# Ledger of designs, part 50: designed miniproteins, single chains

Each design is a single chain, and the fold is of that chain. pLDDT is the mean over its residues in the fold that is shown.

## One batch from the design tools (miniprotein)

Design m1715
Fold by ESMFold2-Fast:
Structure m1715 (fold): chain A 68 residues (1-68)
Amino acid sequence: MSDEQLQALIDGLEARIDWEESQPDPDREALRLLAEQAEQLLAQNPDMPEELKQRMQELIERMRELAE
């Protein structure tokens, strides 16, 4: 993926997480699947800029926490 595509994806994940946090009953299954997909994306894009890697890791942690 291009860096621009990765940035857009990360921005979209952040918006989704913010929305799920506002829900009284977050979609835990969707959050688990999104976290798994984000982890795979990190593994497949080792040349990702460090700033984007850090953002993605923070979002994965947030998704995992909300999915509990």
Scores: mean pLDDT 82

Design m1716
Fold by ESMFold2-Fast:
Structure m1716 (fold): chain A 96 residues (1-96)
Amino acid sequence: MSMLEEKKKEAEELKEKNAEKIAEEVAKKFNLKKEEYEEVKKKALEKLEELEKKYGFNFPKMVELAMKGEEAQRAGNEELAKEYAEKILKLLEEEK
């Protein structure tokens, strides 16, 4: 099996999940209606695709880690938030 095709498929699936999480957080914060939520989700997906093209296929994984880090920070778990930040930095170093 092609590792490139598998990695690209995983990046696409992760990007979709990240777009959903972004849309849910925005909808929760601004009390958006279902129609507005779907629009935000679509815009988030488009933006993530542009960022993936600019920063490489690891970008969706970095967004996932950043969101988990933010959740950990909101829960008061600063140590876990730091771990996610360190994982993001490691992925950035691997893409250079």
Scores: mean pLDDT 71

Design m1717
Fold by ESMFold2-Fast:
Parts: C-alpha cells; structure tokens; sequence
Structure m1717 (fold): chain A 98 residues (1-98)
C-alpha cells in the first residue's frame, strides 16, 4: 500500500510538472529517471524542483511554491490551500517512514 501510494504521488508529481511547464514527453521521461534514483519522496520533490528551475530559469523557491500548491490542490481539492499543503507534507513524511 505505501509503495503503491508512493508511485501514485510520483506519477502525480510528473503530471503536475508537465502541466505547469509544458515540457515534452522526452523531458518528463528524463525527470522520471532522476526521480527513480530518489530514496525518499522529499528527495524526489527536491530533484523535480531543481529540474524545473534549471530548465525554465525560474528561481527554485518559485518552482517549489508552484509545484507544491498544484500537488496539494490536486490531492486535497476540498481543503483550503494551507490545510492542503500541511496534509501533503504529512503524507510525504508518513510514506517516507516506509
């Protein structure tokens, strides 16, 4: 269950990056390979932020805010933005415990 939820969250992260950036399928596949090397969801998120920042020239903090806001909204659409972000971070922490 935890491994399945982790994979679902990684797929959602990749789809979110694609929607926000308009990156090609080839660029998204490159990012997927980098995320497959991540030991934790936090590391995967860091890699995605760095990839978006480097490819677009957007500041890493701006990339972080855009990615986290869209992910939280997709996962928890019925929550306020702040509550959705808190719940997303709790989910990442729980999944990273194994």
Amino acid sequence: NAEEKRKELIDLLLNTVKELTGFSDEEIEQLRQELDNAKTLKEALKKAIEFVSEKTGIHPLAAYILILERLARKLFPDLSPVEALIKLMDLINELDKK
Scores: mean pLDDT 84

Design m1718
Fold by ESMFold2-Fast:
Structure m1718 (fold): chain A 89 residues (1-89)
Amino acid sequence: MEELIKELEELMKKLKLTPEQLLVAAVMLSAEESGIVYSEEELQQLAKEAGISVSKLSEAKREIREIMRKLGASPADVVLAARELVDRS
């Protein structure tokens, strides 16, 4: 868990994300891995509410998938780690 949190903190610094923006990306990724497909309208609304561009959200999700692959973390693990980062902020 702590290694996952550290990798996500470094990703936030690299992409200049808030913890809340990281959490949105993690939740969306978890939903997509469960077979949910977001419409363009849904994606735009989620990005607007998070204060981030759709392209930045897509990049964040892509980088999170790479971290998951590297550490053997599940989508649920990433959501829990992102929530922990929000709680620490």
Scores: mean pLDDT 84

Design m1719
Fold by ESMFold2-Fast:
Structure m1719 (fold): chain A 91 residues (1-91)
Amino acid sequence: GPADAERGLQLYLEHVSGMFGLNIEDLKEDSPLSEEELKLAFPIPPLPAEVRKTMNRTELAAELGEIFGLSPQERADLEAFLKALKGEVRI
């Protein structure tokens, strides 16, 4: 099916939540993190901030997809989420 940025956000938050031992609802409700900060968080091994700043959204989705063990559809959803950050439309 078509890529979905909302599913991409859920996948990202699920993996960040598992990484930090927090549940997704706690991250959404109580997190002081902006969308920019959320997109810069990585599971272990973390990518340095300078590398993340130079990655395009397709490269970032590919790297996170490998770290998370995502299917091709889930990777497309994650890429749509990352591209929606900065006010871009869904893919």
Scores: mean pLDDT 58

Design m1720
Fold by ESMFold2-Fast:
Structure m1720 (fold): chain A 76 residues (1-76)
Amino acid sequence: MEEREEALRKAEEYLESFFKNVAKVGETFDLDEVIEYFSKVLGVSPEVVREAIRRLAEKGIVKIDEKNNTITVTKA
């Protein structure tokens, strides 16, 4: 269980850095493609990436559009 929390923390930190410093505000990505890509890059499960993205949405770093299955970069 502890390993899952550490993986989630690492994924959240990496994704937050990516969306704040690398991605541009207003860029839109397919949610499933982002999850698959970062799951492979970070070596964590897709569920961990999805939860990390959800936490970033709560922080206002990204917005999730469930209707279109997309994620849009914001900098709150």
Scores: mean pLDDT 80

Design m1721
Fold by ESMFold2-Fast:
Structure m1721 (fold): chain A 86 residues (1-86)
Amino acid sequence: STNEDILERLKEAGVSEEDLKKAEEIIKKIEELDEKAKEIEESDLPEEEKTKLLREIAEELGKLLYEIAKILAKARGQSLPEPAPV
């Protein structure tokens, strides 16, 4: 899965044990948000309400993925570009 691939990539990049623990916590939050998104998509909620809730989840996922990208960039000694606007 994408979440497993992210964690494996961080390990291969030589991320520190402390930053790996932070990444694992972030990945857990990503998994929780992914499950919530799936529940919303499969719910009987009006499409407009689904769109609003999924947008909020997408924004939070973007922030969490950016934190993972920062950890990876730091391990590689690289600067990360500014996050793309939603």
Scores: mean pLDDT 78

Design m1722
Fold by ESMFold2-Fast:
Structure m1722 (fold): chain A 83 residues (1-83)
Amino acid sequence: AGLAQKRALQAAALAELEAAGVSQDLLDRFRERADELIKTIDDLDQFEAELRRLVAEVLETQAIRDRYSDNFALAEQLKARHQ
């Protein structure tokens, strides 16, 4: 009975992550994990709570990647200044 509501919550969360600039590989992983949550969690409130936890995890992973990318870019810029 809750499948359509779970899919709507998944779609809204996916759109939120896309708007936040999350990379495609993380979006694909989010979709796979969210599909597993839809299959394993019958309670809509529990599903929403676990989905929001997954969204937070994906956003944190993207923030870590962005930080590492910035550090790499800075290292390359510093290297270029000496050559």
Scores: mean pLDDT 80

Design m1723
Fold by ESMFold2-Fast:
Structure m1723 (fold): chain A 79 residues (1-79)
Amino acid sequence: SLAEVRKAVEQVKEMFKKEAEKLGNTPEVQKVLEEAEKRLEELLKKYEEGEISEQQFSDEVLRVMGEAMGRFEAIRRKR
């Protein structure tokens, strides 16, 4: 359902926020968080408007998660 999809997006955002907090919420970290959240909101809008399938939505969310987590990891390794 749309409610379940929205809840999944909020859970992913919470995960990103927790990773950002662990990294000290620096401007570089906040930029990664903001960009990832914008991409998730764009995907949710496309799904709600029927522009993409549930499978396409899931695949793209996984891609956003991988990219954001990779960028957080790269920031962590610089410290």
Scores: mean pLDDT 84

Design m1724
Fold by ESMFold2-Fast:
Parts: structure tokens; sequence; C-alpha cells
Structure m1724 (fold): chain A 100 residues (1-100)
């Protein structure tokens, strides 16, 4: 259950980062940081550490998407798609908190 939630989170993060890199390649260093945090979360055996790492990834993605929208890099449709994916990540974090 917890391992499945972390893997589901990782898949959605990769989908978001692919969209970000396509629309804002200048954010590649921030995406690399997210990928490093994601690798650390996937390799961790501590549920609390995993939760903290996934929450940090979520916060970074929210900031990046907000910045891209303000800079006019995202259409209304692209922004709505990213918001939907971010909401899925938030739900996974909530489900993980309930299990810990």
Amino acid sequence: SLEELVKKFAKIVEEITEIILKKAPELKEKVEKIRELLKEALESTDPQEQLELLNEIYELLVEMVSEMRKEGKLSDEEYEELLKKLKELEKIIEEMRDLI
C-alpha cells in the first residue's frame, strides 16, 4: 500500500516534469533537484522520511507551475492539466499521512 502510493506519486511527478521541461527548459536544474529527491524517496525505508521528501517535491512543483503560469508559459488547458496532476499528488500525500 505505502510502496504503491510512493510509486504512483513518482509516475505523476515524471508526467509533470516532462511537461515542465517541454514548456520551460530553463527550469532543468529545478527538475534535476526534484528527480534527486524522488530517487531518495524511492530508496528510503522510513515512511516518515518518504512523506517529508514527497511533500518537498510537491511544494517545489506547485512553485514551478505557479511561476510558469505567471510568465505566460502555460495555456489555460495546460495549466488546468497540471493543477489536476498536482491535486492527485496532494491526495497521495494525505493517504500516506493517514497510514503513518
Scores: mean pLDDT 88

Design m1725
Fold by ESMFold2-Fast:
Structure m1725 (fold): chain A 71 residues (1-71)
Amino acid sequence: SQADIDQIKQSLLEIKKEVPNFSKEEVRDLLDGIPRIEEQVKRLAKNDPESLQQLLSLIDDIRKTAQDVLA
């Protein structure tokens, strides 16, 4: 539903904001979890390609910020 998509979008935005404050261990755990998050967003936004692209873009931003914390 749209509410489920909006809820996961909000959760991903909050994660993106907090990632720079994560420890290296928290970042590694997050990166290990990304494939599961991607599968979840693909299921939720299966019939909404615009929302799917936005969610995958947020996940990519999170991945890049997480990689910066590990550098």
Scores: mean pLDDT 86

Design m1726
Fold by ESMFold2-Fast:
Structure m1726 (fold): chain A 85 residues (1-85)
Amino acid sequence: SAEIEELKAKLEEARKKGDRLGEADALEGLGRVYFEQGKYVEAADYYARALELYKEELGVDHPKVKEVEENLTRAVLEVMRESLK
């Protein structure tokens, strides 16, 4: 996906610049794209990594942290749903 390639490029640029919020934004974007593709394990991993950075930079009570926690929960629930047999 061209979108995944763009987001991975943004992630690397943010890391090289020490832009922690830009890194978190790119990771959240990757989580979203993988979720939309039904790749819930990858989505959960990216959301979890974005969440850690947002907590460090913005604080645990920030609305962005709550938003990403909800997105991570949705991804984890989809992983559990796929494993239910």
Scores: mean pLDDT 89

Design m1727
Fold by ESMFold2-Fast:
Structure m1727 (fold): chain A 101 residues (1-101)
Amino acid sequence: MSLDELISKAMALLMELEMNFENLSDEEKIELVREIGELVKQVLEKIKENPDTPVRKVEIAVNIAVRAYQYAKMLKDEKLAKEFQQLADQGARILQQRRAR
C-alpha cells in the first residue's frame, strides 16, 4: 500500500469516527482509534523510508496522531492514548528534522 493510500485510509477512519461519534458505542470508537493507530505506524515507517516525502504529508500524519490521541484520552483508554502520544512525538521529531533541511 502506498503512503498516499495509507494516509487516505487513516483520514477516512478519523472522519468516520468524528462524523458518527454520537452514534458509535465506546467499543466501536476504541476499535476505530486502534485501526487509525496501525495505519499511522505504517505511514511513519513509509516516511522514514523516503527522505523526500513532502513536509505537508508528515504534518498530516502528525495531525492524525494528535487527533486520535485526543479521542483516546476522551474515551479514557490510557494505553491507547500513550501509544498515540508516542506516535505523535515520533512524527513531530521527523517533522522538525525535515523542516530544518
Scores: mean pLDDT 84

Design m1728
Fold by ESMFold2-Fast:
Structure m1728 (fold): chain A 93 residues (1-93)
Amino acid sequence: SEETVREVLELVERGALEDRPEKAIEEVQKVAPSVKEETIRQMLEDARYAFKMLALGISEEEARASPVELSRAQKEEALARRRALEAEARAAL
């Protein structure tokens, strides 16, 4: 369902923010037990690159090539920006 997908994405984003992949895997599998660990790990990696793109204003290619690790504050700011954009997109519908 759409609600389950949203909850999974929120748990993945939180796991990437907190840098706690094992906890994120456990929480996602409680909500969506059919989702494989490998899929959750890929989603966590994708969220980490999305945070770099938002925090640094760079492309996905640059984010994947960059050795720069974001601080917790930069990740929190990136997540806040993402949520603001999602809220704006929902309001436009």
Scores: mean pLDDT 78

Design m1729
Fold by ESMFold2-Fast:
Structure m1729 (fold): chain A 72 residues (1-72)
Amino acid sequence: SMLDKIEQVVKEIMDELKRKNVIDWPVEEQRKEAERLAKEKGEEEGLSEEEITTVILAVLSELQEMRRRKAA
């Protein structure tokens, strides 16, 4: 399904961001890298602009939760 594809793309982006230790980067650079990867991988997988936006929001939400857990 399209939801499964969006979830797969989000997972692949999160795995790459974790591998790069992006959580230790400035927040603005975390956002830029998340948006860059979502656009690149989303376009590669044939996602629409609206679906790519959904991927971006999901990835940014995951990064925000990781930052909250790190701060606790």
Scores: mean pLDDT 86

Design m1730
Fold by ESMFold2-Fast:
Structure m1730 (fold): chain A 92 residues (1-92)
Amino acid sequence: GVRAEVLDDAASPPRWLPTENPLENAVEFIVKKDAKEVKVRITALGTGKIKIYVNGELVDEIEVTKQGETFEVTLPAKYAGKRVVFKLEGIA
């Protein structure tokens, strides 16, 4: 399994929001139109490969060699103003 948090730049100060849904591996958000980058923090609860999808397209793959590792994924400015579905497929 994995846990994910999304950086909420609308908060002051900015904060990490956990993903709370039935799958615990997907989040949907809208990127600000003037955002330079969007960050997501992922904590792996096992070992294996985590695949990261944005709007159904594979954007990144992370090899997890140690349980409990935390990774930050930065999305490029091309996603500014777009609705992003951040979906993780990975370790059981």
Scores: mean pLDDT 66

Design m1731
Fold by ESMFold2-Fast:
Structure m1731 (fold): chain A 76 residues (1-76)
Amino acid sequence: MEEELREKVERALEGAKKAAESLPDATAAIAWLEWARREITEYLEKNAPPEVAEELIKEVEERVEEAKREIQARAA
């Protein structure tokens, strides 16, 4: 269960990062990452056990924030 959810989250995050990196505008890239974070969070809240959802959502938020920071650093 947890491994399947983690794999799905990893795939979604990887796809979101690649899509964001393909965008020429940093604002659009950040908006895309924020959208992906909301979608993944909603999916986990609906489909994962509460303990697993809380842990994975925290990981997703950290990884999205890191990706946003990288995009902003590159744009500056």
Scores: mean pLDDT 80

Design m1732
Fold by ESMFold2-Fast:
Structure m1732 (fold): chain A 94 residues (1-94)
Amino acid sequence: SLEEVERKLRRMLAEIGISLSDEQVRALAETILEMQEGKVIPSKAVLEKLVPVIESLTNDQIQKLVAGIEREFGREVAERFARLASFFGKAVTL
């Protein structure tokens, strides 16, 4: 569920030292949920909320976030997220 994804995401973000607003955490949680449901690219409404979040994070923060996503949500979700972040100009390796 979205609530389960959001709880796991909040714990992971705290562990890796990334501080995001409630709205930004929700955008990431919606993105992960849609990717778990088979979407390679999030819906337009979710993507519009997500792009500013990706742009606000450094390459190092994105790399840590991708590693955290792989640990909590699996490799396929992490690969989809990494490709999306790269499309928006972030350097990330998986």
Scores: mean pLDDT 87

Design m1733
Fold by ESMFold2-Fast:
Structure m1733 (fold): chain A 68 residues (1-68)
Amino acid sequence: LAEKVEEYRKKFQEFLDYIKKNPNTPEEEIQEKFEELYKYIDENLTKDLQEEEKEKLDGLLKKILEEK
């Protein structure tokens, strides 16, 4: 479990770094990356963590899209 959480955090950080380096990334591509993260959460994390992490991603997606 802890190993899977660390893998998720690494993927999440890589995504954040990607967006920072590529501020003109299309909204469609951003949504695709979020879909990949949601899928990883659903397949690898516990139910309790799935809800918490999805809420965090939803909040982050909203903030990123508001800045465009």
Scores: mean pLDDT 76

Design m1734
Fold by ESMFold2-Fast:
Order: C-alpha cells, then sequence, then structure tokens
Structure m1734 (fold): chain A 96 residues (1-96)
C-alpha cells in the first residue's frame, strides 16, 4: 500500500542516518556522492519490504554502494582508490 511504502521510506531514511553516524564515530566518512548513492540503495531495497528497515540493512546498503564504487575505480585503473573503498565497505559490513 502507499501508506506502507511511505512508512518504509521514512524507516529506511532513519536507519540510514543512524548507520552513517555509527560509521563517522569510527572515523569512516562518506563523500556527498557516496552518501547519496548509499541512501538511494537503502530506500530502494526497503520500499517493497514487509519488515521495518534496520540500521544493519542500511550498513549493508552502504557497503554495497562502496563496493560498486570500488568496481568503477578498478575498471579505471585506480587500484589504490578501489582498495580504500573495499576497506570502507568491509568496515560497514562488519558493523551490520
Amino acid sequence: SLEQMKKNIKDAEKAFDEAVKLLEERGIKLTPGERATARFLAIADHMDSEKPATVEDALRAIARALRLNAVLYEHSGKTEEAKRYREKADEAEKLA
């Protein structure tokens, strides 16, 4: 239903903000572009969900966004940037 979808979006946004705060407390900061992509994935994953979004769900969405960025950097020959993105993704996933 539309009301359930609206609730799911709000829950996903709240969980995402909490996940970002947890990462920042551990010294892991997202760029505006990384944050936008991760937020989009967190919301998209949860729009049709029958379960409330969790902080763990948001952390996994952040990890996925960072891994996607790592693939793009690897394909561009930027191996050190790709490695840094994979390390950030691993830290987000460990918190989930």
Scores: mean pLDDT 83

Design m1735
Fold by ESMFold2-Fast:
Structure m1735 (fold): chain A 62 residues (1-62)
Amino acid sequence: SKEEEELIDKLADGIVRGDFSGAYELAEKLGITREQLLQLAKEAFDNNLTKEQIKERIKSLL
């Protein structure tokens, strides 16, 4: 949905920026657990993932 795409975009932005306080709330709205979010953030940092790659990973968790 358009609302889901907007939440995914904002979550990816939060991960890229390292803003985890906002990212936790967005992840909860998407049904993504804290553990999944932390693992995604670690992978994004370790592999220098782009925002688009992070969005694809978020979609794979849904």
Scores: mean pLDDT 83

Design m1736
Fold by ESMFold2-Fast:
Structure m1736 (fold): chain A 59 residues (1-59)
Amino acid sequence: MSDTTYQKAIDLSRKLGASEETINEAEAAIKDGWGLQEIYAFSKDERLRKAIYEAMKEA
C-alpha cells in the first residue's frame, strides 16, 4: 500500500468533516496492520469511507 494514498484518505476525511476520533481510529488501524480497504469495510463513518474511496479511485 502507498503511504501517499493513506495520507490522501486522512486529509480528505478532515476536509469532509470527519471527527478527530474517527481519524485517530483510522491511524490506529493502519498501525495495527489494517489496509485502507479493510478500514473502509469496517468503518461506520460515511465521511471516512468516502475519503478512502476517492483516494483509492485516483490511485
Scores: mean pLDDT 78

Design m1737
Fold by ESMFold2-Fast:
Structure m1737 (fold): chain A 100 residues (1-100)
Amino acid sequence: MSEEERRNKITALSVAAGIATAEAMWAREQGNKEEAQRAADTVLGIGEKIAELAPTPELAQRIREASQRLADLIKAGASKEDVLAAYREFLRATDEAIAA
C-alpha cells in the first residue's frame, strides 16, 4: 500500500468516525440508547481499522485507547462536553497517524 493510499484510508475512516459520533449524540437526544450503543460500536470498529494502518505500535495503541474511551463515554451516557473532548483526542491521534 502506498503512503498516499494509507493517508486517504485513514482520512476516510476518520470522517466515518465523526459521522458515527454525531449519530450517537443524536440518538441519545432522542432517547434511543440502542442506536447510540450501535454507533459507539461502529466508532470502536473504525478505531481498530485506523490502528491497523498506524505507522507505529505506540500510535496504534493510542488510537485504540482513544476510540475505546470515546465508545465507553457514549455508552455510559456521559455529557456532550466529555464525548466531544474524547472525540478531539481521537482525532489528534488519527492526525498523527496521517502525518507520519
Scores: mean pLDDT 87

Design m1738
Fold by ESMFold2-Fast:
Structure m1738 (fold): chain A 68 residues (1-68)
Amino acid sequence: GPGREAARGAAELLLESTRVAALAAGETDVEGSYEVTDDQALVRVRTALGEGETLISAAEGAAMLAAR
């Protein structure tokens, strides 16, 4: 549904933005993934500098997509 689509879109946007920023900084070994369960997306990123994990709700996803 719309909430799941917003969470997915926001997760994809976050991963793409992270990859672009990392590539600009000279990082070539960047791994990213996301998993969508119901209306939430769990985003995981690994770089040479460390690992990060973020949970995006449908409401947060919609806000992120609107702010672009």
Scores: mean pLDDT 78

Design m1739
Fold by ESMFold2-Fast:
Parts: structure tokens; sequence; C-alpha cells
Structure m1739 (fold): chain A 62 residues (1-62)
């Protein structure tokens, strides 16, 4: 199983690979959510792919 830090590292690498260099992701272990922050919101397809990859409950932003 991946640690929260490993999930964050892989998710941020995936965002950069898909052109979202101005977006940062944190993993909230208590809520089982990806927390997106930054100037650009990733597309729904990119978010869904991350949720599937790490088997996460959902995401939030702001």
Amino acid sequence: MLSPAEIEEEANAYLKKNGYSDTTVEYDEQSDLLVFSGKTRPSPAVIIELLKKFNLSGFTGK
C-alpha cells in the first residue's frame, strides 16, 4: 500500500505530465480525498484517472 506522501508524489507527477504545472495535490488521509489547489483545475478525466489509480473516495478543491 502506498503512503500518503507517495500518493501525493505520484499524483503531482501525473498532473505535471498532463500539463497542470500550476496545480498541486495533497492527500487528506482522514477524509480519503485528493485536495487540489493552484491556478488551474484539472479536467474531470484526469481527476477520475487519479481516483481510480489510488482507489480513493473522491476529491475536493479550493
Scores: mean pLDDT 80

Design m1740
Fold by ESMFold2-Fast:
Formats: sequence, structure tokens, C-alpha cells
Structure m1740 (fold): chain A 79 residues (1-79)
Amino acid sequence: IDELLKEIERLVEELKERAEDIVKLGISEGADPSATPEDVIAGLEQALEMARELAKTEDGEEKLRELIRELRELLEKIK
């Protein structure tokens, strides 16, 4: 489970560096056009904190694997 958290930390860090591309993707998908890269970074940091809490639960491994899939899908969509 610690390895899953490290993977999430790595994905979050990569996504934070790509925050401008995430904002552009969101706008193209009909999201709020006032969203900023800072808003994206804050959301990613909250997701990481939630992942750390999920890691403490009995369902933690399954939930962390689901989060990793969602973060990877977002990273793939950035272009």
C-alpha cells in the first residue's frame, strides 16, 4: 500500500507541473473557464491527502488503485 501512495505522490507531482494543460482540458470539456492552475494544484493536493487517509482503511488498496487509474487517465487526456 505504501508503494501505491508513492505512485499517487508521483502522479500528483507530474499533474501539478502540467496544471496549465489540465485547465485547458477542463475548458475544452465545458468546465468553469475561470479555473486557474493554482485551483488545479490545490485540488491535486487535496486528492493526495485523501489518498493518505484512504490508505488507513480496510478498502485502502482497492481505493488507491482506483485513484491511480483516474490520475493516469487525466495525465493521458492532457493532450
Scores: mean pLDDT 74

Design m1741
Fold by ESMFold2-Fast:
Structure m1741 (fold): chain A 82 residues (1-82)
Amino acid sequence: AKEIVLEASITTSLSLMMASIALLAGEKTEEAKELIERLEPVNKKATELDRLALQGKPVDEEEARELLKRAKEILDELKEAL
């Protein structure tokens, strides 16, 4: 469970970094911006679940898996768009 949450957190962080680099380069800025906006709620949820896991509180593994799936979907769209 903790590993899945961590993977989701890392995936969203890397995706945000990639999109930020695209914005800095001045290429496909609108597409990158839209993907960042879609990543924001996923990143917020990943951070929340990671905090709960660090506190030793139970984390729903299915919720963590679904969050990771969503993060990977957005990352794949980012890779295709950039």
Scores: mean pLDDT 76

Design m1742
Fold by ESMFold2-Fast:
Structure m1742 (fold): chain A 80 residues (1-80)
Amino acid sequence: SALEAKKEEKIKLLLAALDQYLAANPDMSREEALEEAERLVNQFAAELKAEGYPQEFVDRFKEEATKALTKKIEEWMAKR
């Protein structure tokens, strides 16, 4: 569906943004990385809401994006 494609697109952009941030800040703590991930997810969610996407879609996006970014942070921490 168009909504699923939009969600996947936005999550890929978030993952790329987080990757860039983590690469630029290799000594960052887990807590700082999680705070940045939350900030990014909330920013994208607010933009989707402002664009008129339904709340159910925004909530699902936030849940899936948070899980994806948290997994990336855990993988990044394990490689340090």
Scores: mean pLDDT 87

Design m1743
Fold by ESMFold2-Fast:
Structure m1743 (fold): chain A 62 residues (1-62)
Amino acid sequence: GSGAEADARKAVEAAERGDAAAAGTAGYQMSLNSGRPEAGRAAVQAAARGDAAAAKEYAVKA
């Protein structure tokens, strides 16, 4: 629903400012709504290593 689009926007915005944790969190939430747990795990792992760009990419694909 509309929540997934909001989470995607948050992930992009977080990545633009270098906030890997926020980008990873958005990706995880999207993965729960779309049934794609692998994308959510990848987003969280990217966030854990400080890779905001990768976290955003996984969030958008979730």
Scores: mean pLDDT 71

Design m1744
Fold by ESMFold2-Fast:
Structure m1744 (fold): chain A 65 residues (1-65)
Amino acid sequence: MAAALQGVKIKYTDDQAFQRVLFDYIMGKLTSDDLRRESKRFKKQGRFDMASILDQLADIMDQQK
C-alpha cells in the first residue's frame, strides 16, 4: 500500500543496501524477479521486515498491467 511504503522509506534511510533497492525500484530499474531475489537475500540475513516490504513491492509490480 502507498501509505505504508512511504512510512517504511523514511524509517529505513540508514540501511544503504535497502535504500539502493528502493531507489532502483523508484527509477524503474528493477523487475518483480529482481525484488524477489533481493527479498531472499534479506531473509537469509534475518531481515524479515525488509524482505516482507520487497515481496509486497514485487506483488504490486506483478499486479500492475
Scores: mean pLDDT 70

Design m1745
Fold by ESMFold2-Fast:
Structure m1745 (fold): chain A 73 residues (1-73)
Amino acid sequence: MADLLARLRAQMEQLLADAERQGNQQVVEVARRGLAQLRDLEAAGSVTAAAIVYTGTQLEIDQLLAQQKQLQS
């Protein structure tokens, strides 16, 4: 199913673009690593592994954003 892999990549690209626009270097770093892994897994056709990488990367970004918000408050 190319649709799921394409959607996960597009969402990761969006997260990276948003982080770059906001100047959030920590989130940019995490999103870039996740995107690189998703590209490799898409080339290998590993849908399950791609979903795991996407979910893990999203959780790591959420934790970083929560930490940064607490430091800014």
Scores: mean pLDDT 79

Design m1746
Fold by ESMFold2-Fast:
Structure m1746 (fold): chain A 83 residues (1-83)
Amino acid sequence: SARELLTEALKRGEEEGRVAETIGGAIRGMGDGFEASLQGKGEEQAKEGEERARELLERGGSSSDVAHEAGEAIMAEGMKKAS
């Protein structure tokens, strides 16, 4: 799930001493997911964001980038459930 991917990103950020950057990535991603949802793109961004977060995590991407994609998916999914 996107929440599990965010947890893995935070764990990676902790191991690398980049927790603040990882949290910043998640917050920015959540903002992007909110905007996408307001534009009717939430369902697509929820699926694609989770897939991108997983791919970045597997490829050794930055904790901040993984958190950004996961945060986008979390917010987009949450907004879809609220609709």
Scores: mean pLDDT 82

Design m1747
Fold by ESMFold2-Fast:
Structure m1747 (fold): chain A 90 residues (1-90)
Amino acid sequence: SLSPRQRALLEELRRLGASEAQVRLLAEGHPDAVLSIAGQRDLSKELLDRIRRLEPRLSLEQRLELAILILRGVPQEELEEYLDELEASL
């Protein structure tokens, strides 16, 4: 079952315009859920490759937080810095 924090992050994703299919894939723990959301943005192949490699190593909460940043339209450079911090915490 999902924690209260995980449910709150999923509701934030819905508020940001994530589809019900995307929310379901994230809630079910699909390993490529964040990558599928990231692929809808015009991000570099290198950044998408980083997300693909990193996502399976992340907790559900970390994956939800990353998906929120992507849907908020955070610039690529800021996403790259965020991924550097996530990798350092693993």
Scores: mean pLDDT 84

Design m1748
Fold by ESMFold2-Fast:
Parts: sequence; structure tokens; C-alpha cells
Structure m1748 (fold): chain A 74 residues (1-74)
Amino acid sequence: MEAAYKAGEEAARRAGGVNDEAAKAAGLSGGFGAMGNSQKASEYGRKAAELAPGEEGQEAAERGGVYGTAVGDG
């Protein structure tokens, strides 16, 4: 969980996300996804998109969530 969260957050920031709140939400989405909690993962994924209304920010948040989930132990 922790590794997935950190990976998602960092991926969102590196992808050009300028909003720390969106990056954290993307990390949480990835972390919960790695834990198998699809409900929470979806909820935080939507929050990440809401917190980054620009196209670049939204893409960064989405990318972070996906990457975080992939890094998790599954």
C-alpha cells in the first residue's frame, strides 16, 4: 500500500501536476487499488480529477493513480 501510494503521488507530480492535493488523491487512488478496494480507489481517482481541472493536471492525476496501482503488491 505505502509503495503504491508513493509511486502514484510521485508519478502525478512528475507528469506535470501542479496541485499537491490532486497528487495526493492520485496516490490514495493507487494505494487503495493495490489493496483491492475498488470503491475507495474510484472515489479518490474522481477527487484527483476534480482537484486538477486543467487538462494537463487531470492527466497527471490519472497517470499517478494508475502507476500507484501497478506498483502495489496486488
Scores: mean pLDDT 65

Design m1749
Fold by ESMFold2-Fast:
Structure m1749 (fold): chain A 69 residues (1-69)
Amino acid sequence: MRRATVTLRVDGSEPPSTVGDRVRAAIDAARAAGADEVTVELELTGPQPSAERLQAYVDALLAAVERFR
């Protein structure tokens, strides 16, 4: 079993769709490199986003991960 961890930094003003695309690309790259298990971490930078924006980022991450389940 080969594990990979990918950390993505999000500045709080970035659209959730862009975050989802970056997560999908990172998982695809890790899988192509032979990873059996991928952990994705989101780091929020800059001003704290609203609860709604934070939830949208979480939803985008989960949707991207669902593709590989």
Scores: mean pLDDT 74

